# Ledger of designs, part 104: designed miniproteins, single chains

Each design is a single chain, and the fold is of that chain. pLDDT is the mean over its residues in the fold that is shown.

## One batch from the design tools (miniprotein)

Design m3853
Fold by ESMFold2-Fast:
Structure m3853 (fold): chain A 70 residues (1-70)
Amino acid sequence: SEAEKILEEGLKRIEEAKTVEELLKVAEETYKKFAELYEKITDPEEKKKIAELWGKFVEAYEEKYLELLS
């Protein structure tokens, strides 16, 4: 699905981020892609799946953010 592709690309970019500024840019761009997809969808189950995939991205983002601060 498009949502799964957005997650996979986002997770790859998180791993490649070397600075907090790069990580924030990845988060902003990934959020925009998920938000645009979410607005186009009317099916509640598909919206739920997008929210779940965004949750997985946020978890990886938080782990990387803490790593870059240490």
Scores: mean pLDDT 86

Design m3854
Fold by ESMFold2-Fast:
Structure m3854 (fold): chain A 65 residues (1-65)
Amino acid sequence: MKIEIEREGDRFHITVTSEKGTLEAVAESIEEAVEKLREMLRKLGASEETIEVAAEAARGGLELL
């Protein structure tokens, strides 16, 4: 599973790639980006532990931008 979050102007583009396929979403804030990432990971069958670790890592990374 690969998670990428890129800043595109005033928005964030989120891409999650897995064996089940690729999901993409656009968010207008860090909080929205983290929330959409959580939902995408749940749809792909990730564990709650994996979702929480990925969400914290994404939030920390985005706040440092």
Scores: mean pLDDT 79

Design m3855
Fold by ESMFold2-Fast:
Structure m3855 (fold): chain A 86 residues (1-86)
Amino acid sequence: EREELERARELAERGDPAVVPILERLARSEDPEVREEAAKVAHLAALNGLAEEVLPVAERLARDEDERVRITASLAVAAAAIELKA
């Protein structure tokens, strides 16, 4: 899971859409720390050309039960929304 998170970050940094299915799995983790890191990766992916692809995951995490996950994901949603309007 932590190894998947590192791989997801590398894919997001490259703007590789292969990050999307990994983010979908990490966003469903029982560990809120993993879900918060998934939200950070979604933010990074949005900035690297994957805004449309990661927006659904970011929107779900913005409604998460954990407050830190919601805050981090809200930033990812905002970044994706800005990129999609540009």
Scores: mean pLDDT 84

Design m3856
Fold by ESMFold2-Fast:
Structure m3856 (fold): chain A 66 residues (1-66)
Amino acid sequence: SLKDLTLEEQIEYIREKVPEALEAIEKGDYDRAVELLQKHPEFKDMPKEELRRLVRIARDILKEKK
């Protein structure tokens, strides 16, 4: 379950399963990142509000590592 992962592990999971979503986050297209995550079966059971939260966390982590 994604909730059992640390925030950094959740970001690595997205990089492995939906790398296009991380590319959208790096480009500042957060709505596109949520759309890409919703299209993958791995994220279908996650509420849209949780996907938006995950995208915001990924944004913040990626900005600090740049």
Scores: mean pLDDT 75

Design m3857
Fold by ESMFold2-Fast:
Structure m3857 (fold): chain A 57 residues (1-57)
Amino acid sequence: AVPLPSEEELRAYLGHLAGRSVEEIAKRLGISPETAKRLIERAKAAMDALVAAQRAA
């Protein structure tokens, strides 16, 4: 089974898609910019895995 992104990972990723900077996303979520960047990267990896699985199915 392909792992789904967590709620926090999705929130960070949606902020990124909305054109928010990492710093703005971190501020909105009450986390550090380092954590926000990590959440975005994890969400991107999960989405890439979902797309790959969809293409294989």
Scores: mean pLDDT 76

Design m3858
Fold by ESMFold2-Fast:
Structure m3858 (fold): chain A 94 residues (1-94)
Amino acid sequence: SELEKIKERAIETVRRLAELFGLPEELVEEILEKIKSDDINKQIEALREAIREAGRIFAERTTDGPALSGEASDLISELADLLRELERLQEEEK
């Protein structure tokens, strides 16, 4: 389904951002558990949290180099796109 593809892409993107930024394991596990749930509200909450945390670290670490900044920006943009798709699916279910 479209939702399953979004879940798979979200999990991959969050794991990649976690590796890139060195996110705490407990935070990553909490976010991934919410994404893996069958609750679209929890999935949306998890992506918003991931975007906020990644955006915060990105702002602090943009001096680490243009290659790291480029990859991080692309991954954050991917999460934002996935969040928009989840929000659309949520509205369609109402």
Scores: mean pLDDT 78

Design m3859
Fold by ESMFold2-Fast:
Structure m3859 (fold): chain A 80 residues (1-80)
Amino acid sequence: FSEKEQKALDKLSEALRAAVAGGNTKAAQEFFEAITALLNGDYDKAIEEARKAIEYARDSGNETAVQKAEEALKAIEELK
């Protein structure tokens, strides 16, 4: 893993943990899919799934998950 990939993974993992702690199963599922896509090198899919997760987290009022996922999106964009 590059330092940039590790940063993106760390932020997505923090967002996933925040979604799980908040009981937001749909956001957690999409964050997990984003992590899987990132690990497979599919950065476009990672961005798409992270955006879906942000929408679910925002709908649930989970501001921590939204913030961490937005930081992860920026980190993934830096990989392209």
Scores: mean pLDDT 83

Design m3860
Fold by ESMFold2-Fast:
Structure m3860 (fold): chain A 62 residues (1-62)
Amino acid sequence: EEEKLAEEGLAQNRAGAASDATVGVDPESMRALLRRGLEKALEIHTDGSKATVEDLLARLKA
């Protein structure tokens, strides 16, 4: 519906503005934040997805 499309467009615009704000953030800090988020996901998910998250974490480090 048009209302949903407008909301999605606004969300994409906010994501673009956020990207501009993060231009000055060094890649090492961003990687650390991503790693922290993945570790939190592992804490929450205790099913088969746990192995997948661990694999993604290993790839981020390598």
Scores: mean pLDDT 59

Design m3861
Fold by ESMFold2-Fast:
Structure m3861 (fold): chain A 68 residues (1-68)
Amino acid sequence: SPLAESAVAMARQLVEGLIASGRATEAQLEDAIDRFVRWLVEEEGLPEEVAEEIRARTLAYLRELLAA
């Protein structure tokens, strides 16, 4: 969905910035993703299926970055 695409793009930038800072562990990166997705559900009212898609896609991107 268009909302998932925009949210994934923002989450990817968040992850890239935290990795570039050198101040975040893998667990902290996963926590940051979970907090962002939770904020989208609780404050913005995103449906569960969209939130799940955003989380899964962002975690997959994080795994790709850590494998490189």
Scores: mean pLDDT 81

Design m3862
Fold by ESMFold2-Fast:
Structure m3862 (fold): chain A 80 residues (1-80)
Amino acid sequence: SIEELIKEFNEVAAEAEASPNPTDEQIERLVELIKKLYEAAKKETDGDKQFLLNMYIIAGDALLLALAKRRGKEVPEIEI
């Protein structure tokens, strides 16, 4: 469900933010969750829910950029 997806995203994002040295596995998991959020947003017909999903996607993209800079790594490309 969308609620479960958001919950999992929040848990993974919090763990990644708390990590001084984020792992490739943490980044890959975050990318997979952002992809799922984007897929959910594309299928959503309710404007309020679509707005909420897009807000999480924006937050996830910002987090990926911050984590990539911390690691000295390029931002992962999300293909959807």
Scores: mean pLDDT 78

Design m3863
Fold by ESMFold2-Fast:
Structure m3863 (fold): chain A 53 residues (1-53)
Amino acid sequence: TAQQRAQALRKIARLVANARPDLSEADRQAIARRALAGLERKLSDQELADLLL
């Protein structure tokens, strides 16, 4: 759902901010969106839900 996707994106963005504090917020958001798309391709809906809690 849109809410679950937004929550996942926020969690990933936080991880990216910790790993790459040198990047702009826009660049970190782009990385987070790309990472989420990769997870959606590799994981089932159930596995994604487990990550989102």
Scores: mean pLDDT 74

Design m3864
Fold by ESMFold2-Fast:
Structure m3864 (fold): chain A 70 residues (1-70)
Amino acid sequence: MEEAEKARREALRVAKEAFDLYKKGIITPEEFREIARLVSEALQATDDGNVEEARKLVEEARKRIEELKA
């Protein structure tokens, strides 16, 4: 479904942003693993057809990144 595909794409974008921050030394390996876990759970939710849960997990990961950048 198009909505699940869109949520999957957003999860992957968040993962890439977190990896870029980790490579630049802005976030720790532990913080990166926390965000990677949220992204992994979001991808699992899209595979299960639970788009609402996937979007919630992506938003949680995004908020975590925003807090870490401040």
Scores: mean pLDDT 83

Design m3865
Fold by ESMFold2-Fast:
Structure m3865 (fold): chain A 80 residues (1-80)
Amino acid sequence: NAQLERDIALGIAEIALAVAAKYSKNPEEAQKLRDYVIAKLEAHEDLTLEQALKVARTAIKGIEEGKSFEEIKAEVDKLL
């Protein structure tokens, strides 16, 4: 069931990015990145769980490494 996989993928990404944003040194910037990433994933009609996890993990690592919004956005955009 592709729709169920998509719903699970989006739910996991939303939770993971929300938690990362809360524990970020710059929660407002991290929240902006979360909103961007979730919107990007929602626009991807054939989104798989593997793709969503890779994108979420890439964004979380970028936040941990202190990368800018633009740097993380560029990395995420390459994955979709």
Scores: mean pLDDT 84

Design m3866
Fold by ESMFold2-Fast:
Structure m3866 (fold): chain A 74 residues (1-74)
Amino acid sequence: MEARYRALAAEAARRTLSPEALAIAREATARIEAAKTLEEKAEVLEEAARRLEPHDPLLAEIARLLAEAIREAL
């Protein structure tokens, strides 16, 4: 999981994000920072992944992997 996540994250970092994908990512980041539990953070990432899928499938995949990792830690 970590190796796959790192490879996807490195690829995403080299790309230019669409304005819509960037807006979704920024809102998700703010909500994650406001969330007090790991469960809430996982839910935010799951919703962000769903919203990102039509705009940036790679970022959606990264968000899904992060949500899964958090749920495994619970």
Scores: mean pLDDT 76

Design m3867
Fold by ESMFold2-Fast:
Order: sequence, then C-alpha cells, then structure tokens
Structure m3867 (fold): chain A 80 residues (1-80)
Amino acid sequence: LPSDEELLERLKKLAESFVKAGKPYEEIKSFIDAEIDTWTAEAIAAHPERRDEVVARGQRLREEALKMIDEIYEKYKKEK
C-alpha cells in the first residue's frame, strides 16, 4: 500500500485538478471521501484482523484530506 504521505499527495493533485475543472466544493469533498472509504474497505478486506487500526488510519487520512481540500478550494475560489 502507498504511504499516508503518497496518498495525501495524490488526493491533493486530484482536488487541484477538480477545482481547475470547475467542480463545486461539495462534489470534490464527496469524491475524495469516497476514495478514502474505498481504500479503507479494501484494506479491511485484505486484513480483517486489523480492522480497528485500519478504520482509525482511514479516519485520520479523511481529516487530513478534508483540511487539504479546504485550503486548495479557498486559494482557487478567489481566482477568476
């Protein structure tokens, strides 16, 4: 699996591309949320014995990704 840093960097680039494409904030947020949910579910399916730690990791990744999206959206929102 990619590192947390690699996953967050990929999500950052994806969010930036969506903002540039004119996607609304809620759509970008929902998409990133779904990506993290998918990665979490796949990890649980591969290692069900580690469910609790995988869920906790997924929650932390979601929080960091949402903060990143908020920062990206605010920067681009003011540029026409």
Scores: mean pLDDT 75

Design m3868
Fold by ESMFold2-Fast:
Structure m3868 (fold): chain A 56 residues (1-56)
Amino acid sequence: MMAVEVALLVREREELGLSNRELAERAGLSTKTVSRIEAGALPSPETLARMKAAVA
């Protein structure tokens, strides 16, 4: 997974007006996990796919 994919995801979340908590709830993830990934942690392919689905 490339950092650009996470950056696009963050942008999509912001355009929807979603908080980290709201994205986490939609994706079935903890807010801590979403915050770590947005701060630069590498997501698993499964975690990234769930986050992308939550903003689609």
Scores: mean pLDDT 77

Design m3869
Fold by ESMFold2-Fast:
Structure m3869 (fold): chain A 57 residues (1-57)
Amino acid sequence: DEEERRKKEELAKKYLEESKKLNEQSKLAFETESPVKGAALALEGAGKTADALKILS
C-alpha cells in the first residue's frame, strides 16, 4: 500500500535526520567538550540509522 510505504519513508526520514543532528553534535563535542561525549553522541546517531534501516525493511 502506498500509504504504508509513505508512512515508513516518513519515519525513516525522521530517524535519519535525528542521526544527522547527533553526528553534527558529536563533531562539535569532540572539538569543544570531550571525546567521551563525542563518542556517546556518535553511538546514538548510529542507533538512529539502524532504526531507520529496520523501518525500511
Scores: mean pLDDT 82

Design m3870
Fold by ESMFold2-Fast:
Structure m3870 (fold): chain A 66 residues (1-66)
Amino acid sequence: MKLLVEVPLEKQEEVERLLVRMHLEGLITGAKKLSETKYLVTASSEEAAERVREELEKLGAKVEEV
């Protein structure tokens, strides 16, 4: 499942650290930087995608399923 993630500029470093942690935990299989504030994230499952969305939205990111 693919998620388009838009991050607040002030939270970019926190989001990048969270994406690394999620990859190590197996919640995401990859993340591609599209711009300074936009990422395309691939979640390992639908259940993982919901958890990924919740954690990213806690940091003020906008998450949209693609």
Scores: mean pLDDT 84

Design m3871
Fold by ESMFold2-Fast:
Structure m3871 (fold): chain A 103 residues (1-103)
Amino acid sequence: GPPVPLPPHPLAQRLRDAMRRYARGEVTEDELREAVIEFVKELEKYFRDTLGLSPEEAKELAAKAARMAVDTLIERLQAEGFDPERVERIRKVADEAIEEYLK
């Protein structure tokens, strides 16, 4: 399909920092989950306010964009040599947080 619009740099930076801190063992899974939820909320707001999408469309696109951002950041953490088990746990925590947000 068409490329998903990328969020503004500051939103992605907060998520990236939380994922890196988790990969280092510096933050809890709950703190990582909170960062993911905040990222999805800010993406939904961005898509509603900036692109004029319906609430349902904005929520679906925000979830898709968040998953793509998490995948990209995971690839970077893997390239940087972080613990593979911790990096894989980030994916699971993010997926669970996004699914819970969509309810």
Scores: mean pLDDT 82

Design m3872
Fold by ESMFold2-Fast:
Structure m3872 (fold): chain A 65 residues (1-65)
Amino acid sequence: MDKLLELRKKAMEAIEAKDYEEAAKYLEEILELEPDDKGTLILLAYVYEQLGKLEKAQEYREKAE
């Protein structure tokens, strides 16, 4: 199975479950494989915002530009 597809599936399932810490873990693993993937950066910004880590959320939003 494609590692990226599996990680994306797990990240989305975690987001749907509101398990934002787990979602952040999978999204960060995706970024290790695709560091400039704007979609993943935007999702990480969203997830960190939900976790109340606003500074990290802003950093990922800026990287997505």
Scores: mean pLDDT 82

Design m3873
Fold by ESMFold2-Fast:
Structure m3873 (fold): chain A 62 residues (1-62)
Amino acid sequence: HHMEQKKKNYESEIKGLKDHAEKAIEMAREAYKDNPELAEQVEERIRKGLEEAIKKIKESYK
C-alpha cells in the first residue's frame, strides 16, 4: 500500500461522508420546510455527526 494510494482512499472516504451529509441536510430542509425549528435541529445533528466522523477518519489515516 503506497502513501499515494492511502491518500486517495482517504480523500474518497471524506468526500463520501461530506456528500452524504450535504444530501441529508438538503433532504431535511425539504422535508421540514414547514417546520424550520425541527429542520434546524436535524441539520445541526447531521453537521455534528459529519465533523465527528471526519475527525475519526483523519486520525485513522495518519
Scores: mean pLDDT 79

Design m3874
Fold by ESMFold2-Fast:
Structure m3874 (fold): chain A 73 residues (1-73)
Amino acid sequence: MLSREEIEVIREAALELAELASKSTDVRVAVAAEIMGVAALIAAEDAEKQGDTELAKRAREAAKRAIEAARKA
């Protein structure tokens, strides 16, 4: 299971890639955002299993932003 610190790092990375993908037409950036979005969904599941529902919610929000930004590119 991912630690809460690792989950937070993944969440922040997903948000950064979401912003980058929203400003870029580069398919490599879109792929990176999609991959990190999926990683954030896995991290959210680990946060829920640890009882951190707020972190899980924030990780899912980050995942949604990254995946949506990737698919818009």
Scores: mean pLDDT 84

Design m3875
Fold by ESMFold2-Fast:
Structure m3875 (fold): chain A 91 residues (1-91)
Amino acid sequence: MEEMKNLAEQARRIAEEAKEVLPQVAAELESEGLSPEAAARLTELLARIAELAREAAEAFEKGDFEKAKEKIEELKKLLEEAEALWLEAQA
């Protein structure tokens, strides 16, 4: 159970850190030559990832491990999508 609490705390830290770096990520995307539309889309995905991480942490704290697992799987898929978009932009 303590390991689950630790994971929830890690998810919160990741969500908080993501929010701090979002302006820098947006600036970096534009500097790499992404269109404003592509930069906006990737920034939106990152914001959704941060929100899902927070929701997963809350579910763990409530003892709803099934919901927490579901949110983590959704978060993983969005992370893969964001990574693919970022790598494609740099290719």
Scores: mean pLDDT 71

Design m3876
Fold by ESMFold2-Fast:
Structure m3876 (fold): chain A 110 residues (1-110)
Amino acid sequence: VKYSYLDLIVKNTKDLGLTKEDILEAYKNLEKVSEELREKIRKAILESGLKLSEFVKLSEEEQLKLAIEIAKEYIKKEKIKDPITKAQVVLLTIEELRKLVTQEPELFEE
């Protein structure tokens, strides 16, 4: 059975105690997330030592898993306990990594 993208996020965030409802609530409020949190997530991605050239070669599922691992390290470092904030960090990390991946195809305009 192919999992939906949301089901894959839930499956890979069970250790954070996140439910499907927590992720959906975070998604609805993602536009209301502070610019400060977005900047901190960008810095966490850069500090992770992730090579984008290696990341783009991974499957979509493997890319998602790495994004969630980066988010988990940030959550652990900052001792975030609120489930909605944890879900926001996960979703923002996925979004910022996707933006970085899409910059590569734009360089190959023919």
Scores: mean pLDDT 74

Design m3877
Fold by ESMFold2-Fast:
Structure m3877 (fold): chain A 85 residues (1-85)
Amino acid sequence: SEEDRKKLNQILGEALKLVLEAGFARKDSAGAAEVQETFRKIQILSSEDIEEAKRLLLQALDWAMQQYPEIRDRLEELKKKVEEI
């Protein structure tokens, strides 16, 4: 639904902000750019296939939690919100 798409995109935006801030703190400009491109692709997909976009976002969050343990708890909270969609 349009409401589910808006919820997914809000969570995606919050996750992107957290990962970009963590990447900036680590001076990891290449990793930050890769994550931004991944989230952009998920956002585009959310208008065509919300279930697949949700699946990919859950995978991206799991990866991000392993790469940025300093924001793991915050990303885990966002993951729970994605699972409620």
Scores: mean pLDDT 83

Design m3878
Fold by ESMFold2-Fast:
Structure m3878 (fold): chain A 59 residues (1-59)
Amino acid sequence: GEEKARAIAEELSKTDPSGGENILVSLENAKELGVENAGELVVKGAKEKHPEETAKALA
C-alpha cells in the first residue's frame, strides 16, 4: 500500500509536482491519524483520479 502510493506520487510529480506532493501529504496525514489502510486508500483514490499515471507507476 504505502510503497505503491509513493511510487504513484513520484510518477505524477514528473508532470504535476503539486499533485504528487498532495498524494504524499494525504498519505502522511492518514498515517499520523492512525488509519491502518492509509496506503491502500491513497492508491485507490489515485486509480480513480490519475488512472494513467497510477498504471504506469505500478507496472
Scores: mean pLDDT 79

Design m3879
Fold by ESMFold2-Fast:
Structure m3879 (fold): chain A 77 residues (1-77)
Amino acid sequence: SALVEEAEKLVEEAERLLKEGKVEEAARQYGRAIALLVKAGDLERANALGREAVKKLEEIDPEGGELLERYAVEELT
């Protein structure tokens, strides 16, 4: 699926941004990836990515989970 492939690319970019300390930008990319997985109908993978992304973001910034939720909701609305 093209949506799944784009989501994987966004996850890779988010991980690079986290290594650079860019938590807000990483949360935005993770949120977009989650939205693409939801649009693809892969809710199990979307939920798994969301849990993993929250853990990774919150290791750097305690607000990381809230940022992710905000961006994912904005992409889905």
Scores: mean pLDDT 87

Design m3880
Fold by ESMFold2-Fast:
Structure m3880 (fold): chain A 88 residues (1-88)
Amino acid sequence: MEAELEEARKRIEERIRALVEKLRELGVDEEAVEEVERLLTEAARLAIEALEAEARGDLERAAELAAEAERLVERAVEIAKEALEKAK
């Protein structure tokens, strides 16, 4: 479990980095790129903590962390969409 969670964390970090670079290539301004990266990084952290809580049997804590992670992802998507419209 621990090794799988660490690999998942690395994969998520790589995906976030790739997304951030793509947004820059598409002409999204640096402020929006930085905010999206910040939100996605925090969401990833919470998602991993939710998986760790679930592994320990703390289902209520896992649900709380997962809900917050989803909220941050939704905000990041909204910011990215608005910034992409502005960039074109």
Scores: mean pLDDT 81

Design m3881
Fold by ESMFold2-Fast:
Structure m3881 (fold): chain A 87 residues (1-87)
Amino acid sequence: MLTEEEIEEAKKAFKLLSKDGNGYITKDELREFFEKKGIKVTDEEIDNILKALSKDGKGYIDFDEFIEMLKALGITSLEEFEEFLKS
């Protein structure tokens, strides 16, 4: 399970994706993330990703869902997340 320190690092990583600090990663923010990585995704592909990661299919990722994604990817620190973003 994530430690308190890992949760704080996840909060920092979440803020990097959530431009507005609104407490969610929206479809638009996820699209911009993939565009910055040079990965072309369609709106339908983004919707499918959000449905897979969102517990309720609500079209955005909250902080708890983001933590579950990081656990699945084995990312536990801000540095690991930044390396993931660069690759």
Scores: mean pLDDT 68

Design m3882
Fold by ESMFold2-Fast:
Structure m3882 (fold): chain A 55 residues (1-55)
Amino acid sequence: MSPAQRAQARRIIDALRAAGVLDDIDAQYYMDRLDAGQLTQQDFDDLQTMYRLSQ
């Protein structure tokens, strides 16, 4: 995952948590994976899908 994609993922996770789409447990799960460098392309795609559906 590129640095730009990692920055976008962090922003999306924060936005989804703030909107109540992602609860604190799920938001922390994705953040922990992102910080560990373990966030997959599938995780990123899932986050983008949730973000689009939250609009």
Scores: mean pLDDT 83

Design m3883
Fold by ESMFold2-Fast:
Structure m3883 (fold): chain A 85 residues (1-85)
Amino acid sequence: MMEEHIEEAARLLSELFGIPLEDARRGLEATVQALLEGPLTKEEIKELFEEAKKKEPELAEVIEHLLKAYEALAEEKGLIQREVP
């Protein structure tokens, strides 16, 4: 469920940076939507998140939940990989 992963990521961002929970949740939701509509494939997005986790270890849990939220939403919308016939 996408919402659970966004909730966890929002909580972590609030704890790490003092971002209001509502703002963190909205930002994460917007990020997931942008990734779905963006030019990157699911594989490229996964690689991007893995690199981000290595660069920012304190954000590793946030990034992991964000990736799971993206995957859950992409699966629900039938967007496993961005292909336009």
Scores: mean pLDDT 75

Design m3884
Fold by ESMFold2-Fast:
Structure m3884 (fold): chain A 95 residues (1-95)
Amino acid sequence: LLEEAEELLRRAEELLRRAEEALKEGRDEEALRLAREALEAAGRALELAMKALKEAKTLEEILRAIGLILRAIGLGLDAALLARRLGEEVGLMGR
């Protein structure tokens, strides 16, 4: 659970980086798709981290789970905000 959540957070972070690179290259449609994939990965990581918190038996496990929950929320918000901005820009450009 904790290891799976950490792996999904790394994937979400990489997808966000790729989305930002695609945006810099003017590839708005690809950037939007990557931002949405990052949001999905962050959401799944949040679910696993919350389950890990419920199953945690030590203070160390509780603190690790809380840390992952906060990171997942942060990454998810960043991805959602990027996807919102890209969706608005594509709409305004008439694509």
Scores: mean pLDDT 80

Design m3885
Fold by ESMFold2-Fast:
Structure m3885 (fold): chain A 100 residues (1-100)
Amino acid sequence: AEKLIEVTTAMIKAIRDEAERLAAESPDPEKTRRYVDEAMRALLKNVGSIATALLESPEKAREIAEKVAEMLPDPRTQEYARRLADAAVEAGEEVVKKFE
């Protein structure tokens, strides 16, 4: 129970932190924030499934995240979703290592 909660919490934090970084580093933060916020909402809705998959395999977690990204209608939103997902999976993996 604690492992899944810590992994999920780290993934949520990574998604939010990366979303803010992507918006802040953009030449057009307001426009970028629209795509990033949509991508962030889609991943956060599925973060429990991605975290559960990560406990079995990082590859399975990335597969679920990719399916979420593919459901988004704009290619820019899809690209941001993939970047947020990468940050989330990396953060989740670091937490998993602490339970070894």
Scores: mean pLDDT 86

Design m3886
Fold by ESMFold2-Fast:
Structure m3886 (fold): chain A 83 residues (1-83)
Amino acid sequence: PEVVGTYHQKIYRNGELLYETSVDLTQDQVDNFKKNLPKFLEAYKKGGWEVVEYYESPDSIHLKLRKVDANGETITIEFSYER
């Protein structure tokens, strides 16, 4: 299948980048990601995560989630897609 863009995930602790991964996506994978995004957001919100930033266009998606854990540390997860 033809790659149409790249998905990125970044995880931060107290503003420090801990982990980054990138995956090339096909159109079917992008469509599936967009279709499942509301379910992912519901699951994260039930887990105590706050949606800090959300942006979607035909060519990009950006989602930032934040949570303060039981130790008082701020964990941030950033998901993005770019065509």
Scores: mean pLDDT 83

Design m3887
Fold by ESMFold2-Fast:
Structure m3887 (fold): chain A 114 residues (1-114)
Amino acid sequence: AADVSVAEMSKEDVIAALERAGLLTREQAEELINSDDPEKKRELARALAEVFARSLQPGTTLAVLIAKKDGEYKAILVKARGLTPEQALALAREYAESKGYEILAEDVVERPPP
């Protein structure tokens, strides 16, 4: 849909975004993304959702997935206007599965209309 955007972030993009936002140091971000602990993956998804929540337009939902493909970690971000959190997350999951990603953690945030 024209009102949906999808972005994939490399491990380095994720680390740089978290450090630039002042949420985590580079070392803390590297610990979360390199860990095989599911709780640390959920913490990473939550931190990324917080970073990008600050730039969301009113009425927009952001779904964040931490995913793995070909041994490499990726973050997948889906921004959608006019979708519920459940709908945005379902769309993100469908995108990840269609691309052959294994989903490790997920989070969703919405900015309400004014």
Scores: mean pLDDT 83

Design m3888
Fold by ESMFold2-Fast:
Structure m3888 (fold): chain A 72 residues (1-72)
Amino acid sequence: GTRYVITVSADFPVDEQRIAAIVAANGGELLGVERVGDTYHIRVELPDPSALPALIRALEAEGYKVEGVSGA
C-alpha cells in the first residue's frame, strides 16, 4: 500500500471513528489522527494512489477542509 498524511481543518470536533469508516470505505486503513495546532494530520495507508482523490472528496463531503496531502 501507499501511505499519506492528509492535513485537514474543521470548525467542528474531529470524529476519529467516522474518519476510520470513511478510510475503510475507500479500501484503506487509518494509521492515526494527530492534532497539530489548528489542523489535524490524518495518516492513512491506501491500496494504491488512485484511491486518494475519492478519499479527499469523501472528507470534504463530511465538512473537512483539505489543506494539504503529503507522502508518508
Scores: mean pLDDT 84

Design m3889
Fold by ESMFold2-Fast:
Structure m3889 (fold): chain A 65 residues (1-65)
Amino acid sequence: SIIEEVRKAAEEAKSVKDLITEIIKVASDKLDAQGRAQVLATIAANADKSKKEILEAVIKVLEAL
């Protein structure tokens, strides 16, 4: 599932920048334009937060898609 791929990417990410980069890659590969836009907006809204908070916000959006 896309959620599993995002969680795996988060486990491998060493920084917030790496996490964001990996989430964008997964979203670009697996989501349509609308889904990708939702994920990007969520990242932008949470870019000042911890890796855990960004990950949980993105997963919540993916569960709603």
Scores: mean pLDDT 82

